Designed miniproteins, single chains, continued (3). Designs and how they scored, part 109

Each design is a single chain, and the fold is of that chain. pLDDT is the mean over its residues in the fold that is shown.

## One batch from the design tools (miniprotein)

Design m11787
Fold by ESMFold2-Fast:
Structure m11787 (fold): chain A 81 residues (1-81)
Amino acid sequence: EIPEEIKKKFEELENEAKRAYTTGLENNDLAGTIAKLEEIKKQLEELKKTLEKGSLADKYVEKAIEGLDKAIADLRAQLAA
């Protein structure tokens, strides 16, 4: 079971990341979107440090960080093209 406070924080960060990604693509603000996603990733990494290694919460945050890494890499590739 994931603690409610962790779940809520995760949901807030996930929604913020999705909104930033979508809005950035619509406005062609790749650099600003990358910066915002990197800040959200940093917050998720700090959150992960407070979680029990191998817990469900740890695994969920890990997947979110992986998702952000892929999104950031994709945006960086688009910016470089």
Scores: mean pLDDT 79

Design m11788
Fold by ESMFold2-Fast:
Structure m11788 (fold): chain A 65 residues (1-65)
Amino acid sequence: DERLALAHMLASVQKIAGGSPVEVRETPEGVVLVITVRDEAQRKEAERIAELAKKLGARLELREA
């Protein structure tokens, strides 16, 4: 179930990225998703997903384009 939830989250992140690269890193503490955002709207959506990711044992990191 964690795998399925993570897959759904990744799909949501990819939609927000709009073709920007999304990097997935596995760490002993959990999975980290790195996304590059261009504007404030993308950043706010990614921040909302980051809250959900934390509950699933993953983190989201944002980078400026």
Scores: mean pLDDT 70

Design m11789
Fold by ESMFold2-Fast:
Structure m11789 (fold): chain A 81 residues (1-81)
Amino acid sequence: ALSAEQRAELVRELEAGIARIRELVAQGDFESARALAETLLRMLRSAGLVSEAEAAELQELIDNEDLDGFIARVEAIRARL
């Protein structure tokens, strides 16, 4: 299980990552936005915060370029930390 300090750090990393994805999308840099989304998904998997099924759903959102949908799902995961 994650400690309170580890959860707080992960919340900050997720918030920063979400903000950066939004900035990259606004700049039209969809390649970098997608790469960062892939990085956030790897972080969530490594931290044990998503099931195999949730990880597959998040990957589908990235593959379909639904970055708003990806962000919404990551926000929901962050909210339960």
Scores: mean pLDDT 86

Design m11790
Fold by ESMFold2-Fast:
Structure m11790 (fold): chain A 68 residues (1-68)
Amino acid sequence: RPPPTAAELEFQDLAEQAFQAIAQRDFETADRLLAQLREMREKARDDPALQARIDAAITAVESLLADS
């Protein structure tokens, strides 16, 4: 498996921050991080594997926010 790219590491950091914000009930921060994940998805048009991983994280965050 190839080593993680800078973009992949940035995605992982944003996703972890979003899940932590939800756990802390900081929904305003979670919404801002979700917007950043959506921006990253649009910019990852040349990396379909990364785009799929970002899509999965967005779906998970949206599901957790809906269940809150």
Scores: mean pLDDT 80

Design m11791
Fold by ESMFold2-Fast:
Structure m11791 (fold): chain A 81 residues (1-81)
Amino acid sequence: MKKVTKRLVRKVVGLTAATEEQMKKILTALDAAGAEVISEAKGPGDTLEAELPLDEEQAEETLRVLKKYASEVRVLSEEEL
């Protein structure tokens, strides 16, 4: 029996969308993944900040989906718990 120790990581990302349609898709993907929106974008071209799920696998899957819709994705902070 190998122990697979999964790290819990608090990852906050900044997301930018060029259009309102892209931002809506980002918000839908975040909601579906159970991510927490920390700071909402005020409009197109503004940055949305969100905390990804603490589970590393869920966070990676969410980030992959977000990169599909976002014009830019930046990791703002990453804290191992």
Scores: mean pLDDT 75

Design m11792
Fold by ESMFold2-Fast:
Structure m11792 (fold): chain A 88 residues (1-88)
Amino acid sequence: RDEVIEEARKAAEKGDYERLFELLRQAIKEGDTATEVRLFLLLKPEEQERAIKEGLLSPEAVAFYEGIKEGIALLPVGIDKAIERNKE
């Protein structure tokens, strides 16, 4: 599984997104949601959007990714609001 991540990283460096999608499909077949999410995060935003639209991800991975994305998006907004209130 660590070998899969390393191979995916090399594919990302080469811009070989077809290889990344192949490794992602294998992780889904194995039911390895953690590896699936890690591989998904190696994709560029455009390729991530494509994978979601094509239903390539498992429902569990989609829920996990949405949770991470929401958490990350809320963190900067929360910090900015706290700074603004402290300045006033």
Scores: mean pLDDT 66

Design m11793
Fold by ESMFold2-Fast:
Structure m11793 (fold): chain A 100 residues (1-100)
Amino acid sequence: EIEKLEKLVKTFVDSLIGRAIELGREDLAERLRKIYEEFKKNPSKELIDELRKVMREILDAEIAEREKTLPPEQVARYRELLEKGLDGFFELVEKILEAK
């Protein structure tokens, strides 16, 4: 079970790294990669907070890109969906931390 959760977490992290690169935010992609590698070595609440911070910055960049083409009401719904996804991701991360 935990091994499957770790694979899901990695898939989500890799997806956000790829999206940050597509958005021209290679700085965020590299920061996320480094924090995630440190988290794998030494899991801690401090590193979870750093992961949340960098992932939220990637979501903000995605929302800013969508604001160029979508009406405000659709942008607000998209933000809610992305924030819900981020919260679900960190529930999985916390389960992995608790199991180790």
Scores: mean pLDDT 82

Design m11794
Fold by ESMFold2-Fast:
Structure m11794 (fold): chain A 71 residues (1-71)
Amino acid sequence: METEEKVKKLKEFIDKVVKGEPITDEERDEFIEIGSELPEEERLKIALYMAKKLGRDQSEIDLIQKALEKL
């Protein structure tokens, strides 16, 4: 449940980035802090969410999925 809450906060941050809103240094630090508390697997899942939301290339999505499988 705690991990799920952190994931939701990171997704909200990503939604701000997708909107093109400016990110302050404090907001960036908070994102890094929350991300550092997550296991590598959950961080990669967030990266996958961001890549899909931004319409990134399938090659980038495949790279993240491969990294998840390697864990």
Scores: mean pLDDT 76

Design m11795
Fold by ESMFold2-Fast:
Structure m11795 (fold): chain A 60 residues (1-60)
Amino acid sequence: SMDDLRAAVKAALTAAGLTPTDEDIEKATKEVAEMIKAGVPKREAINLVVNKKVAEAVAK
């Protein structure tokens, strides 16, 4: 479900050392959902989005 996906994304972002807002979680969850729709496995989609968000945070 989308609620399960949102919870998994929030947990992954937090575990990566980020302090995600509700807006950050919603945006990341939508990106993960689009990757899954495109045929990317759930865990790989989550890892790709989380790694992207970490890279964006470090680049500032």
Scores: mean pLDDT 83

Design m11796
Fold by ESMFold2-Fast:
Structure m11796 (fold): chain A 85 residues (1-85)
Amino acid sequence: SVQERLLRRAEEVRERLREDEEAQEEYERLRREIEEAMRHLPEEVRELAARVNAAAVVEALRDPTLDPEEVRKKFREELEELKKL
């Protein structure tokens, strides 16, 4: 299923970052921000979306070919859209 594949991908990213305490702290912070933005949605949907999106953002922030300022800007824009759901 799509849900299973997304969760496995998010867990793979999290496991790769396991030894990086800073990355793990950012992951948890981003996950909570996404969950809060979607507090009006069912818990299962919030938890899934938060895990997947937080993992993707942390991975993007750790990618040396990407501008971290642009990644953070895109994240803020996506949070605003999630609040409208």
Scores: mean pLDDT 75

Design m11797
Fold by ESMFold2-Fast:
Structure m11797 (fold): chain A 86 residues (1-86)
Amino acid sequence: MEEEARRITLRAAREALERLRAGDFEGAAEVLAEAAGELARLERERLGLDLDPEEARELARELWLAAARADPERVAALLERLIAKL
């Protein structure tokens, strides 16, 4: 599970960073939203948490899109830091 979560996060962070650097804020948010949904599904299955993967995806999409539009340079820096820690 840990290794799968790490792979999902790393892949999504890299793809989102590339899209964000290209000015595709909606595409970056969508990639991160899909990862959030997958991670929520894994956590629900393993920990018995009542966390709706679709709601997690929608919330992540809105949050990341708002963040990317407000401060794309900071979002890029945070994604780079996340990638470096994985």
Scores: mean pLDDT 80

Design m11798
Fold by ESMFold2-Fast:
Structure m11798 (fold): chain A 100 residues (1-100)
Amino acid sequence: SFIEELKKLYEESLKRLEELVANNASKDDILGEVGLFLLKVFDLASKHKASEEAFEKINEFNRRVTRISKETTDPKELAEKFKEELERFTKELIEIAEKS
């Protein structure tokens, strides 16, 4: 299902962000992981023919992560903020999917 696949993508991305932080990865590496998560979620939403509300939520998430990236220079702080945004986004997108 969409929700099960979304939860799996979220858990995999969280694990990768934790591994990047543990290995002192660069800001670009952390941005790359969040960008990959965003692409995978967009593909998943397209495959499942998600609602317009779901795609608007994905666009909102992209705007939020772009803002955080511009405001945050430290890779560890960036990863912490991205983990919070991933959790928020995933919960909001699940709520939209459950209403459909």
Scores: mean pLDDT 88

Design m11799
Fold by ESMFold2-Fast:
Structure m11799 (fold): chain A 65 residues (1-65)
Amino acid sequence: MIQQRRDSVLQGFQQVLDSETDPQKRQQIQDIIQQLEQQMSQATSVEQVAQAAIDAGKQIQRVLS
């Protein structure tokens, strides 16, 4: 189910955001999550949700580096 996969992905990234204490990095992660939410709202397949999550995860890793 697309909604369940979307919720799981967002929950995972929300945990990363909640663990970050640097306000600048937190804002960057929040912007990435917002973009991910928009992409997933337009997704019509589980594969599209998975790809959006992978791309967002890579962006977050770069912010945390």
Scores: mean pLDDT 79

Design m11800
Fold by ESMFold2-Fast:
Structure m11800 (fold): chain A 71 residues (1-71)
Amino acid sequence: MAVELLREGSMKIQEGKVYFEQGNLEKAIKLYEDSIKLYTEAAKQDPLLRKSAEYGIKEAEELIKKAKEEM
């Protein structure tokens, strides 16, 4: 279900933050990119989740930018 994709996207962001704190920036970026894919698919499947997905995508994009600045 689309709500499960939204939840998985959020979990990928949390996992990515753990790897970022450990200094594994490449793994963190990969997890943030995976979260964007999950949020995008959730929004595609259920328009009611679009706003929540957009917030998640924006957070993931900001976290990717921050990780790349640390590399």
Scores: mean pLDDT 85

Design m11801
Fold by ESMFold2-Fast:
Structure m11801 (fold): chain A 71 residues (1-71)
Amino acid sequence: SVVLTPEELRERALEAWRANEEAALEQARKRGDEERTRLGLEALRWGIEHDLSAAEIEARFEARLAARAAA
């Protein structure tokens, strides 16, 4: 027999909720990786066509990724 206080029960419930939230975030990140790769390739292609520096291509990639995250 296990005797848990109401406080211990609440803490265990919160821990389970946090674990579920972490798993959902991890799944979202995995889905985001493909999108990030596509946006990166688009930025590289656009940068090459417009003769941009590596720093400018990186800035373009970050801007497009941020815009997609906001949509």
Scores: mean pLDDT 68

Design m11802
Fold by ESMFold2-Fast:
Structure m11802 (fold): chain A 114 residues (1-114)
Amino acid sequence: MTPEQRELVREAARLIDKAVEALKNGDYEKAKQYADESIRLAERAGPEGLTLRAAALYVKAQAYYKMGDIEGMEKALEELRRVRDEARALGHENSVAVADSMIEEAEKLLKEKK
């Protein structure tokens, strides 16, 4: 990982922490904004950002769920599955496991709402 990639990963992780805090405080729009910014930075980090992209997408899915926006949650889930597939293609087993766990938890939330 380059110094630039390490900085991007660090900032993406910090934004996920802020997104989680916003989610806990009921600030769902702020949670989505922080998650989206984290995704942008993690994407710039390349494969090293895959786990953070999954984590940020899961926070975004939870925010949509809390807002009752099922369509938004399903779109976040589709992006999470895309990140999992990208991680699998690259042989990033830990990122695949993280994404699979988050997909399962998000799908469980969707089933409980229906």
Scores: mean pLDDT 87

Design m11803
Fold by ESMFold2-Fast:
Structure m11803 (fold): chain A 64 residues (1-64)
Amino acid sequence: MEAEREERKKRVREYYEKQGLKKSDEEIEVQIETAEKLREIGREINEELAKRLGVDVSYLDRLG
């Protein structure tokens, strides 16, 4: 089992708890999976943008 996955679940749960929101483990898992897919897509987009703009891809990754 990947330790990173477990840590992400804990962080997301704590974040929502601080905001007074109760989320099920299932909802947290779906959110993490969705975020991971979006990061993969965003990474590819950022690589293309970095090439077009002549900037470092890490710069665009930090911007969002």
Scores: mean pLDDT 70

Design m11804
Fold by ESMFold2-Fast:
Structure m11804 (fold): chain A 94 residues (1-94)
Amino acid sequence: SAAEELEAFLALPREEQKAALARMVGAIRLAEMAIEDGVLSEPEFREQLEAARRELEALVERLLAEGLLSEEEVEEARREGEEAAERRYAELLA
């Protein structure tokens, strides 16, 4: 269940939480670029992307509210995830 998945995430060590957050951000960024470039053109992908973004923001809000990660750690994870996704996407299109 979503609650069990959230509980499992919250039980991870700090470094693993940051790495998992970066992976989630990266997955969302890859989907955004693929939709913007018309690689994923079906409306369902936009709906799934919006749902994933809401889920990510809810997770971030909770991590910050509970003091599990700092605002700096969240921003670092976002940057790392976005940079990794942009590099990966460029390689896939080459």
Scores: mean pLDDT 82

Design m11805
Fold by ESMFold2-Fast:
Order: structure tokens, then sequence, then C-alpha cells
Structure m11805 (fold): chain A 88 residues (1-88)
């Protein structure tokens, strides 16, 4: 997988998670600039992306990338991430 292909998969996952087109475009730009995941999450949260939308995007991304997790494991990880983001 090329970096270009990876960015496209992330953007598509964000759209399916209910991100606005503006937030999807910002996400692409931040990834292209090499911003770390923590900085990207913080900026998206500042723009009003919900913890639930962020968790759903990451779940969909993991599924598309063929991560070695069951659907139940991905759902559990998404719930944990949602709780962590709400606590911050």
Amino acid sequence: MTEEEGIEIIAESAREAGFSEEDVELLREMIERGEDEESIVERLRERGVSPEQLAEMLKLLALRMGAPYSEAELEAKAAELTAALKAA
C-alpha cells in the first residue's frame, strides 16, 4: 500500500463515519503534512467532530486495512476509544 492509497482509505472511512467534507479535507492535509495521530485527533475535536465519529472512522479504517481483529474486537476498541476521547 502506498502512502497515497492509505490517505484515500482514511478519507473514505471518515466520510462513512459522518465527517463533513471540510473535516475530511482537513484530515487529508494533516496526514500529508506528517502530523501525528494525537495532533490530528485534537484538531478534529476542536472542529466539533464527535468522539463517536472518530472511533467509527478508526474502526472502519482498521476493517479496510485488514487488521487482524474480529468485528467484536473492533467494536470493543471503538467503545474504549470513544470513552477515552470523552474523558479528555
Scores: mean pLDDT 77

Design m11806
Fold by ESMFold2-Fast:
Structure m11806 (fold): chain A 83 residues (1-83)
Amino acid sequence: KKKEEAIKHLEKALDYLEQAKASTDPEERQKLIEEALDHISKAGELTDDEEVIIYLTLAMIAAVTGNFDAAIREVKKAIELLK
């Protein structure tokens, strides 16, 4: 159940990151980044897998620095490990 809940949070994070990447409004983009970070954080709390935690940490760093392609890539790696 925790693994399934973590995946659902990360899928939501991906949706927010893709929307942030497509956004041309800095205020909307910031809100989308904050939503993505909240979901990544919640997924991290649901797992003790060190490799997943590393990918989620890299995703958060990439997201806050505006590197959305990197953030999306790292979240996808985390989802793959959790499946």
Scores: mean pLDDT 87

Design m11807
Fold by ESMFold2-Fast:
Structure m11807 (fold): chain A 86 residues (1-86)
Amino acid sequence: SLEAKIKKLEEEIKKLRKEYDELVKKNSDNPEVQKLALEVEIELGINRIKVGVARVTGDKEAYLAALEEEKKTLKEGIEKLKEIAK
């Protein structure tokens, strides 16, 4: 169901956000990591607005799409941060 997909994405995003936060904190003294983290935070901020709009309007399909975008942004951001942190 659509609701089951949303719940699964919310849990996946929660885990990715934790990984992202821990990675950024671990590399707080690395200026390249901090620069990329700021760029990722801008993308996450835009997506947060999309998620919020979908939630208040009750548009479950838009909410699902916004969560998929947030997951993508976090996954891509984490991978780029890991490459720089090597």
Scores: mean pLDDT 86

Design m11808
Fold by ESMFold2-Fast:
Structure m11808 (fold): chain A 90 residues (1-90)
Amino acid sequence: NEQEVNITYTLTPEEQKQIEEAAQKNKDKNQLIKAKTAVELTKKLTGASSLSELRTKPEHQDLLAAIANALEVSGATLNLYLHLVEHKLD
C-alpha cells in the first residue's frame, strides 16, 4: 500500500487529478455526498487520521476548503457534514 502521503497544503499533479476525478464523478450527487468526498480526499492527501486534525490545523482546513470548492460543495453544506461527523458519526 502506497496510500501514505505527507502533504500539508501543497498538491501534487496526482492529487490534483484525484480532486478533478472526484468532482466529475460526483457532479450529479447531492451536496452531502460531495462534502463527504471532499473530507475523505483531504484526509487521504494530508494523512490526517481524524476530523479533529483537519479542524485544528489551518493548512488542513485550507486544503479541505479548496477541495470542497473544486467539488462545488457550499460552505454551509461542508459545515453541516463536519458537524454531523463530529457529533454522531465516529
Scores: mean pLDDT 71

Design m11809
Fold by ESMFold2-Fast:
Structure m11809 (fold): chain A 82 residues (1-82)
Amino acid sequence: TLGTVVTETTYEDGSVSTGTSSARDAKEGAQTAVEAAVHSAEEAGGKVLEATVTVSGDVGTAKVVVEGSGGRITEGVSTVTS
């Protein structure tokens, strides 16, 4: 079954960007969330330092670490459950 995953990316000014993607399971959901967050961060002029997917049973966690234009590092985390 297709699900929806929401990913948040936080920038140096405290702004948050939200990405929404579809996934079939927790692993695909977490991977899609990472890809959406990376794309959003790069379009905002940020540099992606880390992109990680962790899956445990029915839970997937996506983590993205971004360096903003001013050199400040921010982290976005999204969790999907199938």
Scores: mean pLDDT 66

Design m11810
Fold by ESMFold2-Fast:
Structure m11810 (fold): chain A 98 residues (1-98)
Amino acid sequence: MEQIRKMLELSERRLKANQSRISQLQQQALQNNDQQLMQQVNSLQGALKKAEELIKEAKKAIEKMEKGEMSEKEAMHKVILAESTVTMVEMAIHVLEK
């Protein structure tokens, strides 16, 4: 229980950090009139929105698990999917920052 919640909290924190980094890349693209970077930032915004949706689904899964309406295994699967999506966004941002 507590470990699943901590994993989700870490994913939420990482998501916020990713939002900040994408915002910096967007500002850089605007300042440099970099059309390629702007397109990549737009793609990352879409992936970020998907990560936010998966985090919301993971939160609902934890709530259902606590009410006995969902198995711990299913709730953990939702948390892992959210974490994996956040990690993919982080990796893409890292490549663009280089």
Scores: mean pLDDT 85

Design m11811
Fold by ESMFold2-Fast:
Formats: sequence, C-alpha cells, structure tokens
Structure m11811 (fold): chain A 102 residues (1-102)
Amino acid sequence: MKKEIEEEIEESLNRMQASVLKQLLSRPGGEESERLVLELMEKDPNMPKKAVEAYKKMVEALKAGDLEEAVKAIGELNKILREDPESRKSYQEALEEALKSL
C-alpha cells in the first residue's frame, strides 16, 4: 500500500478505538472499569511504564473531550504494545476483566 493510505487506515482505526472507549467510559461502571485496567497494568511487572503513561494520557484526553489527543495517545499505546507481545496480552486480559464489570 502507499504509505499515505497506511497512515490513514491507522488513524481511522485509532479514531474508532477512541470513539468506542469514550462510549464505554460513559456507561455506568465505565470509570470503575478504566481504573481496573490501570491497576492491572501497574501491577504487571512486565508492563512498560511508557504503556501505563500512554493509557493515562488517553483516559485524560477522553475525559476532557479532546478526541485528537486521545487518538494520538491510543496510537502511542498501540505502538508500545506492538513491540512487546507479552505486554499486549496483559493489556488484553486487563480489558477483558474490566469489560466483565460493565
């Protein structure tokens, strides 16, 4: 694919994730689920601090209604998790656990 098309697809996917996460955070228990994901990430000794920071930045941006900043933070988080498959698995398990409370 042309590099421009790859960048547009990745931005579109990140925007879709931001919209879905914003919707989930607006549900009863959404803030509790967000805190649970953060707690599980912080407790994982294999989770990079950069991933935790990116997650916090994403949540702050979503709560502030800054979708562009949220998309950037999601992109950074996904990039970090792509480089570490174990951290990616831990993040996925944290999301699955949090979603059970919604």
Scores: mean pLDDT 75

Design m11812
Fold by ESMFold2-Fast:
Structure m11812 (fold): chain A 91 residues (1-91)
Amino acid sequence: SALAELEALRAAMVAELQALGADQSLLDRLDQVYERMAQAFRVPSPEEAIRIPQRLVEEYRRLAEETRNGFYLRLAEFAQRGLELARRQVA
């Protein structure tokens, strides 16, 4: 269920990024963020399910600040939504 919700969020984010003119490298980066979170959700480890999305949020917020590129904020937002899914699954 959480993995299915994450996949639906990924599909929505792909559509949003494409509408905003994101290039293939940003879409590939979104796929990397998705795959890391999806793998964490498949392993029966509540710590990893939370830790991986949390680190991705921190990483992409930092990249957005350093580069001033708003697309990195969108990737951080996707990771934050993954983090909230993980927190609900663990609770």
Scores: mean pLDDT 86

Design m11813
Fold by ESMFold2-Fast:
Structure m11813 (fold): chain A 77 residues (1-77)
Amino acid sequence: MEKEKKIEEIREKAEKEVEELEGPHAGALVGSIIKAVAAGHEKDAEEGIKRLEKEGYKKAAKIAREAVEEVKKILEA
């Protein structure tokens, strides 16, 4: 389905960007956050973003918030 492919593209891009900036652990967390919001688990996604912020991954947290908003727009369309 087109929406699923677009969400996967957003996840892949965000994970790669975060891995380059803050490492593979932060990248994996961002991927999990995007998967959570795609599955309707918005609370888990928000908690994941707060965990990134608490662990000092400020860039990952920003990228995750932007990706979550993009995924929400796709799901609403």
Scores: mean pLDDT 84

Design m11814
Fold by ESMFold2-Fast:
Structure m11814 (fold): chain A 87 residues (1-87)
Amino acid sequence: SVVEQLEALRERFVDMSKTASDEQRLRLIEYFGALAANLLKPVDPELAEELLKKVNEIVEKARAGEISAEEAEKKVLELMDEAIKAL
């Protein structure tokens, strides 16, 4: 199911971020956010668009220094959890 794929994606993101630098963490956020949106697109295109938009906003805030890379990761994981719950 898409739920199982999103849960597996979330776990892989968390595992890869454990040894990542701040810049690597932001790249992982962009990568995993895009993958999550792509998984959602065929089943819920509006949810996919909203997730991608919010991920991009979070990354922009982190790059502007408004939030840390760790805070950005936490927010994106929360968005993934919300998407899983909405399905």
Scores: mean pLDDT 89

Design m11815
Fold by ESMFold2-Fast:
Structure m11815 (fold): chain A 67 residues (1-67)
Amino acid sequence: PPLPQLTISVGADGRITLDISGPIPADKEAAMRELAAAGSGLDLEAQHAVLLEIAKLHEEAAAETRA
């Protein structure tokens, strides 16, 4: 089965964009998108923390898919 894939992009305007493909639980996807929206426009330090949390949620979703 396909694994969930995630591409995270931060634009010059500070907007965080997520490209999510493959199987992912809806609650995890919603949480990741909410974090991306909340993190958009913040300073680099705060954005870095948000990006790490999004990556962690994606890894948890991938682990659940593999289990």
Scores: mean pLDDT 77

Design m11816
Fold by ESMFold2-Fast:
Structure m11816 (fold): chain A 98 residues (1-98)
Amino acid sequence: SLEERVERAKKMAEAMSKETILALYDFLKERYEKYKDSENPEAKREYALGLADTAIMLVYKGYFEEAQKLIAELEKEFPDDPEVRALIDYVKKLIESK
């Protein structure tokens, strides 16, 4: 599913404008921050995975600094989540290759 998620994010990045991706990032970040300390860990995790997807999109659009800042935040909040970690590692490798 990691490969499928990454390929989907890449295709979305090709189809979406910079402004649309940044708006999605801002929306998901606001939701993540709202649920960060909530009693609903599933909602928090869902938004974290969405933010990781937008980080991949930002990298494919050339916005490396924004992607790195987001990934650093997710590493602190979800150090033990294997799916979030896999997406973070992928984004780091992608940034290093560009």
Scores: mean pLDDT 78

Design m11817
Fold by ESMFold2-Fast:
Structure m11817 (fold): chain A 72 residues (1-72)
Amino acid sequence: SAVALATAEASARRAIARFPEAAALVEGLLDQARVDPEAALRTARERIAEANRAGDHATAEALQPVAVALET
């Protein structure tokens, strides 16, 4: 929905401000979400799982709020 996308965009802006290293990945997810929100949610979940396995807590923390917003 447009509301879910708007919430994801707001969450993404906050995430990029806190974790600028994840900016490209977060922006890529938003671009995907504008075309296919369900595919973007699957990609976000996959990237969060990969980040957690790698011990990349910054990337996982940046993507988690975006994934939650897309689940609405």
Scores: mean pLDDT 81

Design m11818
Fold by ESMFold2-Fast:
Structure m11818 (fold): chain A 84 residues (1-84)
Amino acid sequence: MSLADIAAMVRAADRDGDGTLSRADFAAVMRAMGATDATIAALIARYVGADGRFSMDDFAAAIARFLQDQGVDVSIDDLRDALA
């Protein structure tokens, strides 16, 4: 899956364009990337905001962390640029 595919999925999940994503939308994107339920739960606990939603920056950080754990050399800036 390319960064463009990931960015398209994130934009589709942010249907109201408010720049925040639900935990359900995050979980759906991560499952499509092959993440386990345990990994998804850990990322939600670490990166979700106090309101129970993800900002685009927190979402990018969570995806970058997951990809780095999979051995993909990707920076958070690359993901921010793809999601901008």
Scores: mean pLDDT 73

Design m11819
Fold by ESMFold2-Fast:
Structure m11819 (fold): chain A 64 residues (1-64)
Amino acid sequence: MDEVLERIGAGLVAAGVSEEDAQRFVDTARELKASIEVVDRAATLLVLGHSVEEAIAYLREHAP
């Protein structure tokens, strides 16, 4: 799980998300123990230009 989250964070930075926003997103996903499917969908919101707040709200709404 940690390796996948690190890869997603790196992919977000490569896609133009700030390092701060990418790290905040990854840290929140880890804290919430979000599934990889939920994390992938929320990360797609960031890549499409949605705010980190919207992506984190998605993670919180879909947390187990």
Scores: mean pLDDT 81

Design m11820
Fold by ESMFold2-Fast:
Order: structure tokens, then C-alpha cells, then sequence
Structure m11820 (fold): chain A 75 residues (1-75)
């Protein structure tokens, strides 16, 4: 029923949050590698750090939504 639907949705959101966290870490690593190459790569490094921040923010929102759904199910 509705409870099973909400639990599945929360699980899906948590899985997607983990994927976004992994993407954020990947972009952070790319930014660090670009910074190591020299100041001419700084724009590329900044772009990758911005992407990492975006994915981190998405992961946090997805985790918050999943927690809200589980709170609704459990109380």
C-alpha cells in the first residue's frame, strides 16, 4: 500500500544520494589533479569544484527527503 510505496521511494532516494556523493568525490579529485597541473588549469579546477558542490547539495536534499518520508511512515 502507501506505506510500501513511501519506503521504496525513501530507499531509491538514499541510493541516488550515494551515487551523487560518489560523483561529488570524483569531481573533487578531478579538480585537485587540474590544480596540480598549474594555474592555467584553474578555471577547469573551479568548474569541477562547482560540479562537486552541486552533487553534494543534491545528495543532502535527497537524504533529507528520504528521512522525511521515513518519519512519515514510522510516526
Amino acid sequence: GMVEELRRRADDLRRQAREYEEMARDFERKAEELEKKGPEYQDGADANRKAARGYQEMAERYREEADRLMDLVDG
Scores: mean pLDDT 88

Design m11821
Fold by ESMFold2-Fast:
Structure m11821 (fold): chain A 67 residues (1-67)
Amino acid sequence: DKLTEEGERLAGELSKQVYDQVKSGKMTVKEAKEKGIKIAKEKSPSKEAEDLAISSVKTVATHLEQK
C-alpha cells in the first residue's frame, strides 16, 4: 500500500507537469509525454508504480492531443 501511495503521488505529479508544460506552451505534447515517461522509469519505486505513472502520463497526453 505504501508503494501504491508513492506510485499514485508520482503519477499525479508527472501528469500535472505534463499538463502544465503543454498548456503553458513550454513543451509540445510529444516532448512532455517523453519526459514524463523517462522520469516515471527513473523514479518509480516498483514496476506497478512505473506502469501507473506511465499510464497516467500517456492518458493526459492523449487528452491534450484531442483538444
Scores: mean pLDDT 78

